# Designs tried in a protein design run: designed miniproteins, single chains, continued (5). Part 5

Each design is a single chain, and the fold is of that chain. pLDDT is the mean over its residues in the fold that is shown.

## One batch from the design tools (miniprotein)

Design m16138
Fold by ESMFold2-Fast:
Structure m16138 (fold): chain A 107 residues (1-107)
Amino acid sequence: SMLERARENVRVLTQAAIDYLKKAIEAAKRGDLEKAIEYVQHAIRFLQAALDVAETAGLPDEVIEALRKAISYAQEAIEALKRGDVDRAIENLKKAIEYAQKAVELA
């Protein structure tokens, strides 16, 4: 069905975002802040695509809220990386992964 396809698309796109967020954490730990920012930007694009699919298909508010929180934490991570605040960046990236994983579970 169209709804089942939308749920699967949200899961696939969100999982791609999680993979990029994990790469961002590893880059940040190495002190490669430019590469970390690049990976987070890729993750945000996938999360925004997942959010668009979820909203268009009318998925439950809890899926939409989880995706919005994942995007918000990922954006805060970019701000921390731009300041060189690696610890705060990693904390925000872990929160982004947590909410992205919740979106996958609920979709």
Scores: mean pLDDT 93

Design m16139
Fold by ESMFold2-Fast:
Structure m16139 (fold): chain A 89 residues (1-89)
Amino acid sequence: MSARELLEEADRVARRLGDALDDPEEALRLAEEGLRLLEELEEQLEEAAEIIAKETGLPLEEAKRLLREQLEAQREALERIIAEARAKL
């Protein structure tokens, strides 16, 4: 999967997860998929940051820093969703 495809899939999963927060089984599945996509985005961090820099007008180094911070925050949020969903199952 390309960096652009990963960004598009991550956005799709995030939207679906927002709709599924009252369904712990689906929330768990989507959050686990989200973690996998974040891991792949970290492997393609440079390419993903280049896309963000181009679309936002930010310098590449600032886009890399913001993306890294956002990926870390999203990982923590997804791990929390997984823990809460598992507790309800």
Scores: mean pLDDT 81

Design m16140
Fold by ESMFold2-Fast:
Structure m16140 (fold): chain A 70 residues (1-70)
Amino acid sequence: MSEEDLEADIEASLHIMAGTVAEKAGDLEEAIKHYREAIAALEKLSPSADVEAEIAELKEKVKELEEKLA
């Protein structure tokens, strides 16, 4: 893993944790914000099946949370 990839992975992990905490607290708007930032960080990583799967899972979660706010 390159240093840039490591930094992006750490950034994504921090936002996933913050999003999960916000979601559990019922702060759905904050959760969506953090999950979107995690997706942006993951998109900076070198392409891989694992990274693309994680991005897809986070995008689906954001969609579900946005539908709950509607």
Scores: mean pLDDT 82

Design m16141
Fold by ESMFold2-Fast:
Structure m16141 (fold): chain A 70 residues (1-70)
Amino acid sequence: MLGSASQEREGVYFDEVSPLAFDEADAPRFFLEYVDENGEKKYVSKLTLHNMGLPISEEAVPEAIATPLP
């Protein structure tokens, strides 16, 4: 049966630790939410922006920069 197979995930992301399963309230702490060119919500890691030397802001996302006003 499916369900209790936490350790079968090569030990990287298993249910007991929930390394990538966090509450919706915690998402803004680690990820910056933005809207892409298609109007879909997406997320970028704040750590990725920091490593790129960019400010931790939606304005630093390339899609926000690439959208010209008519």
Scores: mean pLDDT 48

Design m16142
Fold by ESMFold2-Fast:
Structure m16142 (fold): chain A 68 residues (1-68)
Amino acid sequence: SMMDVQMQQIVDMAVGLYRYLVEEEGVPPEEAVERAERLATEEARARGFSQEQIDEIVARFREEVARL
């Protein structure tokens, strides 16, 4: 669905930021997670997603980071 595609785009952006911060900038993983999660939450809120959808985006982001 279009909604699922947009949610996944936000997850992909957040994972990309996390990887950039850790791999290129040397940011500690815990701090990189916090910054990337903040980006995902702000972007989702700006797009008008519900709190339930924001929580799902954050959960997907955490799962993808855990697989790295």
Scores: mean pLDDT 89

Design m16143
Fold by ESMFold2-Fast:
Structure m16143 (fold): chain A 97 residues (1-97)
Amino acid sequence: SIDDVFEELDKLTKKLIEELKKAAQEEKDPRKSLRILVSAISLSGTVFVATEHLKPGSPLQKQELDTLIGLAESFKPISPELSEELIKKIKEAKKLI
């Protein structure tokens, strides 16, 4: 069901955020570290809006899921495996809505 897919999406997002926080802590440039953290906050907020706030199957929800794919792709240099899993799950959600 779409609810099961959104639960898996949330779990993957939380794992990716943990890896982004680790990358930010290991980053020696404070400006780059801050940008990683801001991107993690953006990812969390966009997932919440797409899965919890927007009307199921709406054009706006589909557009926000496309935005999430772009965000997940931008994290591949930090966490390629989790980013790819997240992209696959977002694409699965897009087929079900």
Scores: mean pLDDT 86

Design m16144
Fold by ESMFold2-Fast:
Structure m16144 (fold): chain A 79 residues (1-79)
Amino acid sequence: SELEERIRELLEEQKEVTKEIKKIEEELKKNPSKELLERQMELGVREVKLAVELTVLTRELGARSPEERQELLEEIEKK
């Protein structure tokens, strides 16, 4: 399914964004800076946009609730 492939791509991007956020959080604990805070904010915006697109695509696949969306995402990720 084209929708399932798109969801896999978004899930992979979400994993990358999550890793980058964690790295910045660790850097902020050691060396807080305006530049790191701005980068954290930019990654936060990207994370929200990915979550919105995943929500739309999972609704197109028939998920009606947050619970159904989570189950569908986990099933697609395992394949």
Scores: mean pLDDT 84

Design m16145
Fold by ESMFold2-Fast:
Structure m16145 (fold): chain A 56 residues (1-56)
Amino acid sequence: SMEEMEKLAEETERLAVRLYLQGAISLEELQQVGELLKQGKAREALEFVKEKERAM
């Protein structure tokens, strides 16, 4: 549903911001996540964020 996708996008953005503040991703990578979310590519954005989190 649209509501579920919206919630996924919000959670993905929060995770990306957290990783950025922890130094796990760059500002450019954080902006890339934001661009993917703007394009409705929440799944791709989440996969990117999860890969970076796993590398910590």
Scores: mean pLDDT 83

Design m16146
Fold by ESMFold2-Fast:
Structure m16146 (fold): chain A 107 residues (1-107)
Amino acid sequence: ELERVRELLERIEALARELIELLRRDDESEEARERARRLTRELLRALEELERLLEAGVELDEEARELLERALRALEEFLRLAREKIAEGHPLALAIAAEVREISAAR
């Protein structure tokens, strides 16, 4: 359903932006690490649902294509920043990497 694709794309952009803000804040607290793990789990679940809908053949209209473009830009910025922060040994970036690894290993 196209409406669900739009909702997922908006959610993916929002989640990626929240993760970018957390990484830029340099907050090393346990609370920030737990929030980063939660946001990462939600982002990966949204991406998985989006992939399933696109594989099912949902056609994107102009609005959905614009939302996809914005989501992809936010994801690219998030991944670039996360990679930089992982190289620095930043606790939030390491927590995000660990969450991604756990989900990938469970598959």
Scores: mean pLDDT 84

Design m16147
Fold by ESMFold2-Fast:
Structure m16147 (fold): chain A 71 residues (1-71)
Amino acid sequence: MEEARELRQKGDEYLAAGKADEAVTWYKRALELAPPEEQAEVYIDLSRAYAAAGKLTEAAKWGKKAVEARD
């Protein structure tokens, strides 16, 4: 849990710096370590990062996964 949260924080830092492609990489690493109960949150992070990178199709895909993971 702590490692996944740390990786998400790094993603947030890169996203805030305007480095959306790097943020995607950090969020993907966070997803690999995230427990099931945190996966929906990481899907949202990925959706935001892809949208910021202009990758709208990928953003929509991850956004849909986040909605489905929340019931």
Scores: mean pLDDT 81

Design m16148
Fold by ESMFold2-Fast:
Structure m16148 (fold): chain A 89 residues (1-89)
Amino acid sequence: AEKTETVTAMLDAGELKALFEEQIAQAKKDPRVLSAELEILRPVPPPGVLVEVTITTTTKREGDIAEVVIEVRDAAGELLLRVRIVAKE
């Protein structure tokens, strides 16, 4: 089954990047996590600047494998950040 959730908000994209870096570091400590990746696709503004972003979270489960993809897009719809976590349950 695949589930997609979308939220649009005014956020500090630099702070969001830092939070994702921390989440990836924590995920890598879990022995169930097969891979955890943060991809920077476009320059992220430095912390302290609020920008409109759209965050899409897609969760896909097949058998005992769960994949979560979080994509952050700017107001123009350009992809800024992607987080992909694959875990075995």
Scores: mean pLDDT 82

Design m16149
Fold by ESMFold2-Fast:
Structure m16149 (fold): chain A 75 residues (1-75)
Amino acid sequence: MSAEELRRRVEELKEIALNSKSEEERLKAVQDILRLSRIPEVRELALEALKEIALDESLSQKVRDEAKRAITRLE
């Protein structure tokens, strides 16, 4: 997968985490962003996406806490 495709995938997962009607889909998107953050080319973009999700007060506390946990694991 190209760096461009990886960046697009992070943005798609961010949109799912922010806009999906399913909490399960939102949580899975956060986990998928964390997985992609292990790829150096998109690490910073993935971290920024996780921070945006963690700060979005329209999301449930569970989703925001999952994003905060993911950020902590990246250190």
Scores: mean pLDDT 84

Design m16150
Fold by ESMFold2-Fast:
Structure m16150 (fold): chain A 77 residues (1-77)
Amino acid sequence: MEKPVKLPTLDVSHLSEEEREELLRRVNEWAREQGLPVRATVDEEGILEVLNTDPSASPEEMRAQAERVVAHARELA
């Protein structure tokens, strides 16, 4: 797939490694409780990204799910 869906991200580079790990744990737990087929990760630059685990989801559904996860992560950060 050469045209990736642009999903929202969150800059958490200001958080320590421990704070990022706790944020990811809480965000992924919340997403699971909401029934969202997603996983949040943080890259080496401190950018939180949301990966969709449901290949049948539409681009609009993927974006809406990612927006919810990023909004929740922002509240916790």
Scores: mean pLDDT 77

Design m16151
Fold by ESMFold2-Fast:
Structure m16151 (fold): chain A 75 residues (1-75)
Amino acid sequence: DRVEELAAALLADPAYREALARAAREAGYAGPEEVAREIARGMVEGRMPEHPALRELYLDIEVDKLVAAVDSVLS
């Protein structure tokens, strides 16, 4: 399952783990695992999360991916 694989990768990344926990608290989720799954689902389906905290984190992750891709090309 691509969603579960991506969610696990986000949870394992130290750069995102704290942000996922913050978004979970702000959005009223039980923990960062649920937020990671919602963001991963949005990324796989190309759909923005509905809660503002998840939307902000989703955009940050997408921007980080774009920055990494650009850096890889320009380096």
Scores: mean pLDDT 78

Design m16152
Fold by ESMFold2-Fast:
Structure m16152 (fold): chain A 85 residues (1-85)
Amino acid sequence: SSQIQQQVTQLGQIVNDSVNHITSTSDITPTFQQNVDNVQQGVDQGQLTQDMIDNTGKVVNSSMSLVIDGQQVVDTAQNILSQSQ
């Protein structure tokens, strides 16, 4: 449980850093921001789902060519979900 809590904290930091980086650029899409917010809420509430991760990944891959940190959010969330199952 302490290891999972540490990983959740790390994901929260990655999400926050990604959001802050993205919100400083002109290439933001509202859809990406909404999906990142959903992932963060899912992490904070212990209700992270595969659909939240998949939807975020689709937006990153299709809508935002400059969002390398968005892929880091997806990868980290997937690792947390995999370890919580």
Scores: mean pLDDT 60

Design m16153
Fold by ESMFold2-Fast:
Order: C-alpha cells, then structure tokens, then sequence
Structure m16153 (fold): chain A 68 residues (1-68)
C-alpha cells in the first residue's frame, strides 16, 4: 500500500518550513495541504519521484497555503 504521513506546522508557514519537512522525509512528496485556524497539515505520500518533482510539490503546497 501507499505510505502516507501527516505533518503539522504552526501558522504562518514559509516555503523553507515545507522544504525542511521534505528534507527530513527524502522519499516523500506533498500530496495535500489542509489549513486550519492555528496550523497547517501537510499530507505526505511516499512516491518514487525526481528532486524536481519534490520541489514542485513544495511550490504547490505553499501556493495552496497562501490561497487559503
């Protein structure tokens, strides 16, 4: 089965905060972002992807955080 992981971050969240999470989880990408009042939750998925795709997942996650 696909391995998923939830990581909580206190708002506000920067791109560097998201990148740090991915650096600690080298086999994972950001699948979804959930934004609450006090925190954001990053749903990470273990997926065989390139470093470029991992960086794209950080950019998309940050854009979703700013849009919420």
Amino acid sequence: GVKTLMVGLSLPVSKDDIQKVLNEHPKYVVKKVYVGEDMALLELEEKPVSDAERLESVEKAFQQLQAA
Scores: mean pLDDT 81

Design m16154
Fold by ESMFold2-Fast:
Structure m16154 (fold): chain A 84 residues (1-84)
Amino acid sequence: SGVELAREGLELIKKGIETGDGELIREGVDLLTEALRTRDPEAARIALEALRLLAESENPEARREAEILRVAMEMAGVEVDVEL
């Protein structure tokens, strides 16, 4: 389901930020982008939580992935109030 993909993506992003692993962050954003295609409101809410975590990160790779996720959310029709 979209919700399960979104939860897995958020978990990978949290782990990637904690460990400094840009590959885990990228994998997490890929899963969230796939989850957003289901247009599930719960998946969109989880993606917004992930976007905030990425935007708050001091890691340049996390900030770049935040921009990719923001664009994917906007394309899915999700309202985004996060500054990057």
Scores: mean pLDDT 85

Design m16155
Fold by ESMFold2-Fast:
Structure m16155 (fold): chain A 89 residues (1-89)
Amino acid sequence: SEEAERERLAAERRALHEEIKRLAAEPEKREEAIELLTELIREQVKRLGGLSKEEIEEAKKELERARKEGLGDPLYLEAVERVLEELEK
């Protein structure tokens, strides 16, 4: 039943991601979407045991690169930046 539990948790996470995407589609709800994305990313980092200072620096450089090149979802990039900033403190 571990496989069933894992699949159920994965489905719940996908549903949360879809809800965040739905909120992000409305300009008035962009900040709420960013907050939910930030919480989701924070939880994912926690499950990985956190990030080293070097990993945080590399991730920040990659984030800035993606922003300058117009790659990825801008709201997701904003959420990633917030998590990386929190991890540095």
Scores: mean pLDDT 77

Design m16156
Fold by ESMFold2-Fast:
Structure m16156 (fold): chain A 107 residues (1-107)
Amino acid sequence: SRAEVQALLMEAANRLQDVLDESRAQRLSVEETVERFREVMEETLREMLARKVPKEQMVAVAEALYQQMLAAVEELRPDLSEEEVKEMTRRIEEIYEEILKKIEEAA
């Protein structure tokens, strides 16, 4: 249902915010931050697949979370080198593309 999809999106969004907050507080590496983002994305995908969420809604959730991860990189930018920002952005894009591929393959 729409309400279930919205609840999943909100839960995942809160978890991504927690990763950002912990990254700032604990000064996590790019690698550690990206791995935690990956875990949130993969767990959210598993939950959407288990609940048989429509493909179009899964794509919309993945896109919203991808934009939130990119916004998190901008929030972290003052504490990162230009190379670290590029690497983090590249790895987030890879996570998003992998999630989209898994959604397509599950159709």
Scores: mean pLDDT 89

Design m16157
Fold by ESMFold2-Fast:
Order: structure tokens, then C-alpha cells, then sequence
Structure m16157 (fold): chain A 65 residues (1-65)
């Protein structure tokens, strides 16, 4: 959907700005975003962002590593 595409693009741009690694996968029509960074404090911030994104667009699964 357009809303899902916009959310994915927004997450990708945010990840680039923060220097996190991003992986985007499609699994049976569900979009899975994986955000990866070595800094545990940045991972905690990304987890908060992921939780908000999942509330807005429940068809997207967000993982933080």
C-alpha cells in the first residue's frame, strides 16, 4: 500500500541519517525491516522508533539488532 511504502521509505531515510544498517524483506506480503547497529544506546532509540512505526502501520514488522 502507499502508506506502507511511505513508512518503509521514511524508516530507510532515518536509518541512513543515523548510520544504521537497514535490511528490507518481503515475506508473504508482509514487509520486514531490520535495523542494525553496534551501539546499544542507539539500538534502544531505534527500538522505540520501531514500536511507533508498528503502531502506525501494523502490516510492517520491525526488528532491531
Amino acid sequence: SRKEAIAVASAALRGIELGVEIRIEDRDGKTVLTLRHEDPELRERMAAFAEELAKEVPSIEVRVE
Scores: mean pLDDT 73

Design m16158
Fold by ESMFold2-Fast:
Structure m16158 (fold): chain A 84 residues (1-84)
Amino acid sequence: SVAEAIRKLVEIAVNSKDPEEQELARKILDLIREAETAIQNGDVEKAKEIINKLKEMTKKASPEIQEAANVLIDELEKRIKELE
């Protein structure tokens, strides 16, 4: 679920033993918040740009981060399609 994906990324950002993984999870959470704000403002183009950035960042992430981030990216893309 979306809520579980967010909780997983927050857990990694706070508690991961790998500082690089912590930083990546925090950056992904920040970009998700920015994408949600763009969607709320009706800025579809900005939301798409942020999602593209999220996809690039997740390509080299750990499997746990990739799984959680992909759930959130899929949900954001569905919301954008409903606005189009």
Scores: mean pLDDT 86

Design m16159
Fold by ESMFold2-Fast:
Structure m16159 (fold): chain A 77 residues (1-77)
Amino acid sequence: SAAAERLREAAERLLDVVAEGQLKAGAPEEEVERNRELAREALAKHLEELAARLSEEELREMAEKLEEMADKLEAEL
């Protein structure tokens, strides 16, 4: 679905922004990469469950919230 894809893209962007923040804070690259991989694996499982249970509208609302969170964190980098 379009909403599920948007949610996935929003979540991936949020993970990217978090990783960038960790690197700027001086975290080792290998630690950031490992944490990103773990978060992505957990996220993939949850996104699959959400896509099966939630409506297109609910998925879209969730994507919008993650996009807002990513924008806010990115502005603070």
Scores: mean pLDDT 83

Design m16160
Fold by ESMFold2-Fast:
Structure m16160 (fold): chain A 62 residues (1-62)
Amino acid sequence: MKVRITATRVVPVTGPTSLGLKEGEVVEGEILEETETSILLKDTATGEVRYIPKSFVKIEEL
């Protein structure tokens, strides 16, 4: 599923395969995996994988 993610607060870098987000940063990508509390997103612009806690972001389906 292709989504737009807007960071409502700073998402810190966690682990070797995830990137953080700055507050107010907007990223579009494909959801690779989803849990109740988080998503694993492939960034469309960079191809990088991001681990994103759902509580830190606003998710919009595209």
Scores: mean pLDDT 75

Design m16161
Fold by ESMFold2-Fast:
Structure m16161 (fold): chain A 94 residues (1-94)
Amino acid sequence: PSAEEREAIGLEVMIIAQEVYDLVEEKAPGSALAKEVREKMQEAIQAAVDGDIERAIEITREMLELARKELPELEEQIEKLMKRLDELEARYRA
């Protein structure tokens, strides 16, 4: 991808990471899970800002897998975010 496409992908990955955190915080406010997902969100955002889009995608995927495992009621919402992340990864590797 071009530099502009990489920046766009990074921004979209950051948005997914934020959405995962928001869903977890809404369902399990102030929990150890919410704290862990928030810390991973900050790491994913930092990786994206640093231009390490591959790492940002990896950390965001870890957040999605953790949320799906610990909060099965979010399964449908997490699966939609996982599909969006898979599409972004495919665009990044194109």
Scores: mean pLDDT 89

Design m16162
Fold by ESMFold2-Fast:
Formats: sequence, structure tokens, C-alpha cells
Structure m16162 (fold): chain A 75 residues (1-75)
Amino acid sequence: SEERERKLEELFLLVNEARQAYYDEGDPERAKKLIDEALKVLEELYPQHVEEFRELAKDPAGLDAFVARLRELAA
């Protein structure tokens, strides 16, 4: 649905902004806040996978794995 596609786009945008905040801006607090927002959207789209993504989100080093896994689910 169009609404589901829009939510998926929002999810990718939030994760990308979190990566920029962490790697480019050096702001881990802002990155964590953006990831917390992304996890809320992810719970609506993929409720059975939320715990997996919470584990990946515990460390900023996990953000690349988070994006890779999200692309797999979105395909």
C-alpha cells in the first residue's frame, strides 16, 4: 500500500539520518534518538523482527548491519 511504502521510506530516512549524526556529525545522542524513532516505525512494518533490530541498534557499529538487514526484508 502507499501508506506502507511511505512508512518504509521514513524508516530508511531515519536510519540514514542516524548514520550521518553518528559518523559525520559525531553526535551519538542524536543518532540514538533517531534510531529509537526508526525502531517504532519498524515495529509497525516488521513486528516479528523488532528484537533483532534492537540488538543491532545497541552499538553504532551495528548500523551498517541494520541497513543491510532492512534492505533484505524490504526486497
Scores: mean pLDDT 83

Design m16163
Fold by ESMFold2-Fast:
Structure m16163 (fold): chain A 65 residues (1-65)
Amino acid sequence: SNLEKMREIAALVGQGVALLEARDFDGFEAVLAELEKMAEETEGGIKATTEQVIEYLRQQAARLA
């Protein structure tokens, strides 16, 4: 269901943020790859929002590198 996918995406986003704050860039990239796969399995607004969050997280990682 869309709700189940949204919960999984939210959990992965939280994991990505925690890894980024810990400066674990390898772990962060692995979580981002999983988020990208989740985005591929979604459509419409959920896909667009997930892709925007991925881009935001990549920008934050670049600022910390």
Scores: mean pLDDT 85

Design m16164
Fold by ESMFold2-Fast:
Structure m16164 (fold): chain A 68 residues (1-68)
Amino acid sequence: PSEEQLQEITEELIALVEELLAAGASREEINEELEKKLSEYVEKYKLTDEQAREITDAVIAHLTELLS
């Protein structure tokens, strides 16, 4: 995938997490949905382990800032 596609995937996962938090979802529910969507993107775009990790780290960093 391109840099733009990786950024778009990251932004969509961040938006998903923000939406779930606003809806009062538990940490467990957020983790389940995040893992599910990330797996779908890994399969669809053939992401490397490194790319998937970078996306996950970016989403978690954003979530940590929101909870701080």
Scores: mean pLDDT 80

Design m16165
Fold by ESMFold2-Fast:
Structure m16165 (fold): chain A 61 residues (1-61)
Amino acid sequence: YTEEDAIKAAQEGGASRELAERAVEGVKAQGGTAEDLYLSVKGALTLGPEAAFAVTRIAAR
């Protein structure tokens, strides 16, 4: 999965593109990948958009 895939998944949860891009950077800063963010956000989306947004916001810290 690409960074753009992770960004689009985060946007499905209601995140802005800026927040989604920051979440990708945050995951990479912790040694993760864009795929890690994509899978986490997609998993959270099964619980609802609010859960996906929370995951994206946490990753961006």
Scores: mean pLDDT 84

Design m16166
Fold by ESMFold2-Fast:
Structure m16166 (fold): chain A 71 residues (1-71)
Amino acid sequence: MQLTVTVTNGTAVQTAVVEAEPGDVVEVSVMAAEDGTITATARDANGNVVATASKDAKAGELATLTLTVGA
């Protein structure tokens, strides 16, 4: 299924489209724009949240988030 992954860190937002099936693992790597929590949310074509992950990072840190697709 097609998923839209939105990664947020403070005011910074990045979006990617990936193809995945339920049970798949999707890794997202982003450079933190601000100190604080990075949140990745994967949504299906209907806008339903099928995976979420969060990680604390410092500005300038490369953070990798692992999403397990459950729906």
Scores: mean pLDDT 80

Design m16167
Fold by ESMFold2-Fast:
Structure m16167 (fold): chain A 98 residues (1-98)
Amino acid sequence: MSEELGEAIEETIRRGKELGIGQLYSQAANGVGMVYNRAVDDGDEEVARAALEVAQLLAQETDPSKVQQALQLVQQALQSPSPQERLRLLQQAAQVLS
């Protein structure tokens, strides 16, 4: 895991706790971390960068409805066999959180 990703995951989990919805934010953070690790293992640098961007945006997000939408897209990315589809889903998650 990159240092930047680790920091974003920790901040996302902390924010969820502060908002009283730690489970939702923890699921989103863990999902993004899994997508990132698989992308790094597969050499999918663009997917890894998109996952990092989603993690950084999650760390700043206070709207639970946006986090829930991003979680659904991240879960779809985890199930997608195509790096191109994973990238597209992560870009949609980033747009939801922007």
Scores: mean pLDDT 87

Design m16168
Fold by ESMFold2-Fast:
Structure m16168 (fold): chain A 80 residues (1-80)
Amino acid sequence: MEVEVTLTDPTGEEIKGKGKNVEEAVREAVEKLLEKLSETHDISEEMKEKIIKKAVELAKDAKTDEEVQEAVKKAVEEVT
């Protein structure tokens, strides 16, 4: 069974991640978000990995896309 999470980027565009569990879905969504952000921001691969790891950790108990969005925002703030 696949899990899907939807994040909103700073421009209001939806970013969707899919995986066999919440961890994988969040990881894919955050990877897509960071790839898009790297077009306008100089984000190193090391920083991307730290943000992904932290976002997955914070979102593991998330039940809604809004809770995942908050976890991702917190992960970016803690790494940056």
Scores: mean pLDDT 77

Design m16169
Fold by ESMFold2-Fast:
Structure m16169 (fold): chain A 70 residues (1-70)
Amino acid sequence: SLKELFQKYDKNGDGTLSKAEAVKLLVDEFGLSERVATAIVNLVMKKYGKDTLTFEQFEELVALAEEVTS
């Protein structure tokens, strides 16, 4: 599930995902290049004005990742 995937990469268990954790997740789990993964993580973080992602923001990130792999 997406929740289990989020928790796997949430190294500090604070309920948020850092930029580095989100990029690694997209590269390892979705097969995106680091460049593309970094670009879409930056887009979502910029949209919300934050340097960490909540679970809801992570769901939006996954939707974008699936769109670029289609």
Scores: mean pLDDT 82

Design m16170
Fold by ESMFold2-Fast:
Parts: sequence; structure tokens; C-alpha cells
Structure m16170 (fold): chain A 93 residues (1-93)
Amino acid sequence: SNEKLLKLVEENLEELVQGRYYELTVEKKVPEKEALALTEQELKSLIERLKKPDLSISEEVAIALIISGYLSLPLAELTPELQKIVEELKKLF
């Protein structure tokens, strides 16, 4: 259910932001400024896709796997910059 995935994202938004930022900066060596922008853009896109009516079962499964992957990552420190991303993404709910 899209509603269950949306609720999971809303309830774990800090961890999703921290996990994706960690992967980009530590694992993929993306510069901090670019990693901040990508973290916000990718999570915003994911939330917007989950809000679409008639999301296919295959797309829902693909998004669930992405969310599960991000939630399994080590967490970056919740800096003021990352907290701002969390606050901006919260406006989408």
C-alpha cells in the first residue's frame, strides 16, 4: 500500500536523510554540497512518486526496496544542514 510506504517514510525521515547522505559522502565520495542537494532531490522524488494515484505493484516494490536499502545504511551525524532537508521534506506530507 502506498499509504503504508508514505507513513514509513514520514516516520523514518531523519534516518533516510542521514543514511542517504552517509552513502553519498562516505561510500561514493560525492562532495558535501552536491550530496546535500542529491539527498533532498532523490527523497523528494521518492515521496512524490508514492503520492501518485495508481502506483503499479512493481513500482511500489521497487520503492520499498530503495527505502529498505537506505534504512540499512550507517547514519551520518544529523547536522543543521541535514535537519533543514528533513524539515523541507516534511512539508510534502
Scores: mean pLDDT 84

Design m16171
Fold by ESMFold2-Fast:
Structure m16171 (fold): chain A 80 residues (1-80)
Amino acid sequence: MPLSTEEALSAAGRVLRDAGVPRPVRLRILSSGQELAMAGASVEEVLDHVAELVRNSPELSPEQKEAVLAGLDEIRRQAL
């Protein structure tokens, strides 16, 4: 079944947590994604925005980035 933007962001939050991303970094990324969703962005646009923030976060290790991006790709497959 297609996911809503809220369900996709909730799933992204779990992926970020499971990859060991610190809570302040997770909240910053998810807050930005939620602002985009509230502006009427699609699930795909929200997930792409979250992925870009993950790629550009200097606080995250390469291994954390890989794990999160793989998890976001799985969410995209389920949402679209």
Scores: mean pLDDT 84

Design m16172
Fold by ESMFold2-Fast:
Parts: C-alpha cells; sequence; structure tokens
Structure m16172 (fold): chain A 80 residues (1-80)
C-alpha cells in the first residue's frame, strides 16, 4: 500500500491511542510503507499520537507531539 488517506490514518491512530492493537499495527505498517527506512519506532509512535490528538481536536497535545517529532527528525538528519 503506497497511497494513504490522511483521515483513515487519523481514525486508526485515535483507535490505537484507545488501546486497539490492530489499529496500532495498521498505522505503524502504513507509516513504514510510506516512509521506508526514514522513520524510527519513536518517530512512528509520535506521529500516531499526533494524529490521534488532531482527531480528538486536542491542539495542546498535538503541538507537543509535533515538537518532539521535529526534535527527533532534526537529530537524525544531523549525521554524527
Amino acid sequence: MKKIDLDDLKELAAKAAEGDKEAEKKVTEILRETFPGELSDEEIELIRKALAAEKKNDKEKYEEYLEKLRKLRLERRKKE
């Protein structure tokens, strides 16, 4: 699966945040397929949490997860 629907991702991420293990697996697989080799497990977790927060209209948590994701991605782009 190379094409993803953002609304479907947000829905799956919200279910994963509520403890749905199948939804968590599906979101993780979609993100890995969309960004092969570019995302760490921590980045995928933060993306799932950010999508879930956006689905719930929780702007504060959404911004918190986005900031954490930006920091992780910035560190990975700066090769040691």
Scores: mean pLDDT 74

Design m16173
Fold by ESMFold2-Fast:
Structure m16173 (fold): chain A 93 residues (1-93)
Amino acid sequence: KEEALEEFQKALEEAKAMIPKETGGNEFTDRRIAEIQALIAAAQAAGVTPPEELFLLLQGLQEIKAEAERLGKGSNEATRYLVEQAEKIFNRL
């Protein structure tokens, strides 16, 4: 749905805007990426199609991590924000 994708993209840009002010590391981001990758892999191994929302969130978190690395900053707060927004956006659909 275009509206949910637009809301998600807005949340992703808002999360990226938090990165220059981050005081933490990347531990939460790395953990969330690993957890989502594990969920996708487990679903595929079981013959279940993973929800599209998991792939969108994974891509968003990878973009946040790449931006944090580019700036020499952490991403933990940006990741928490995006995960919370994604839960609200996609659980509403």
Scores: mean pLDDT 83

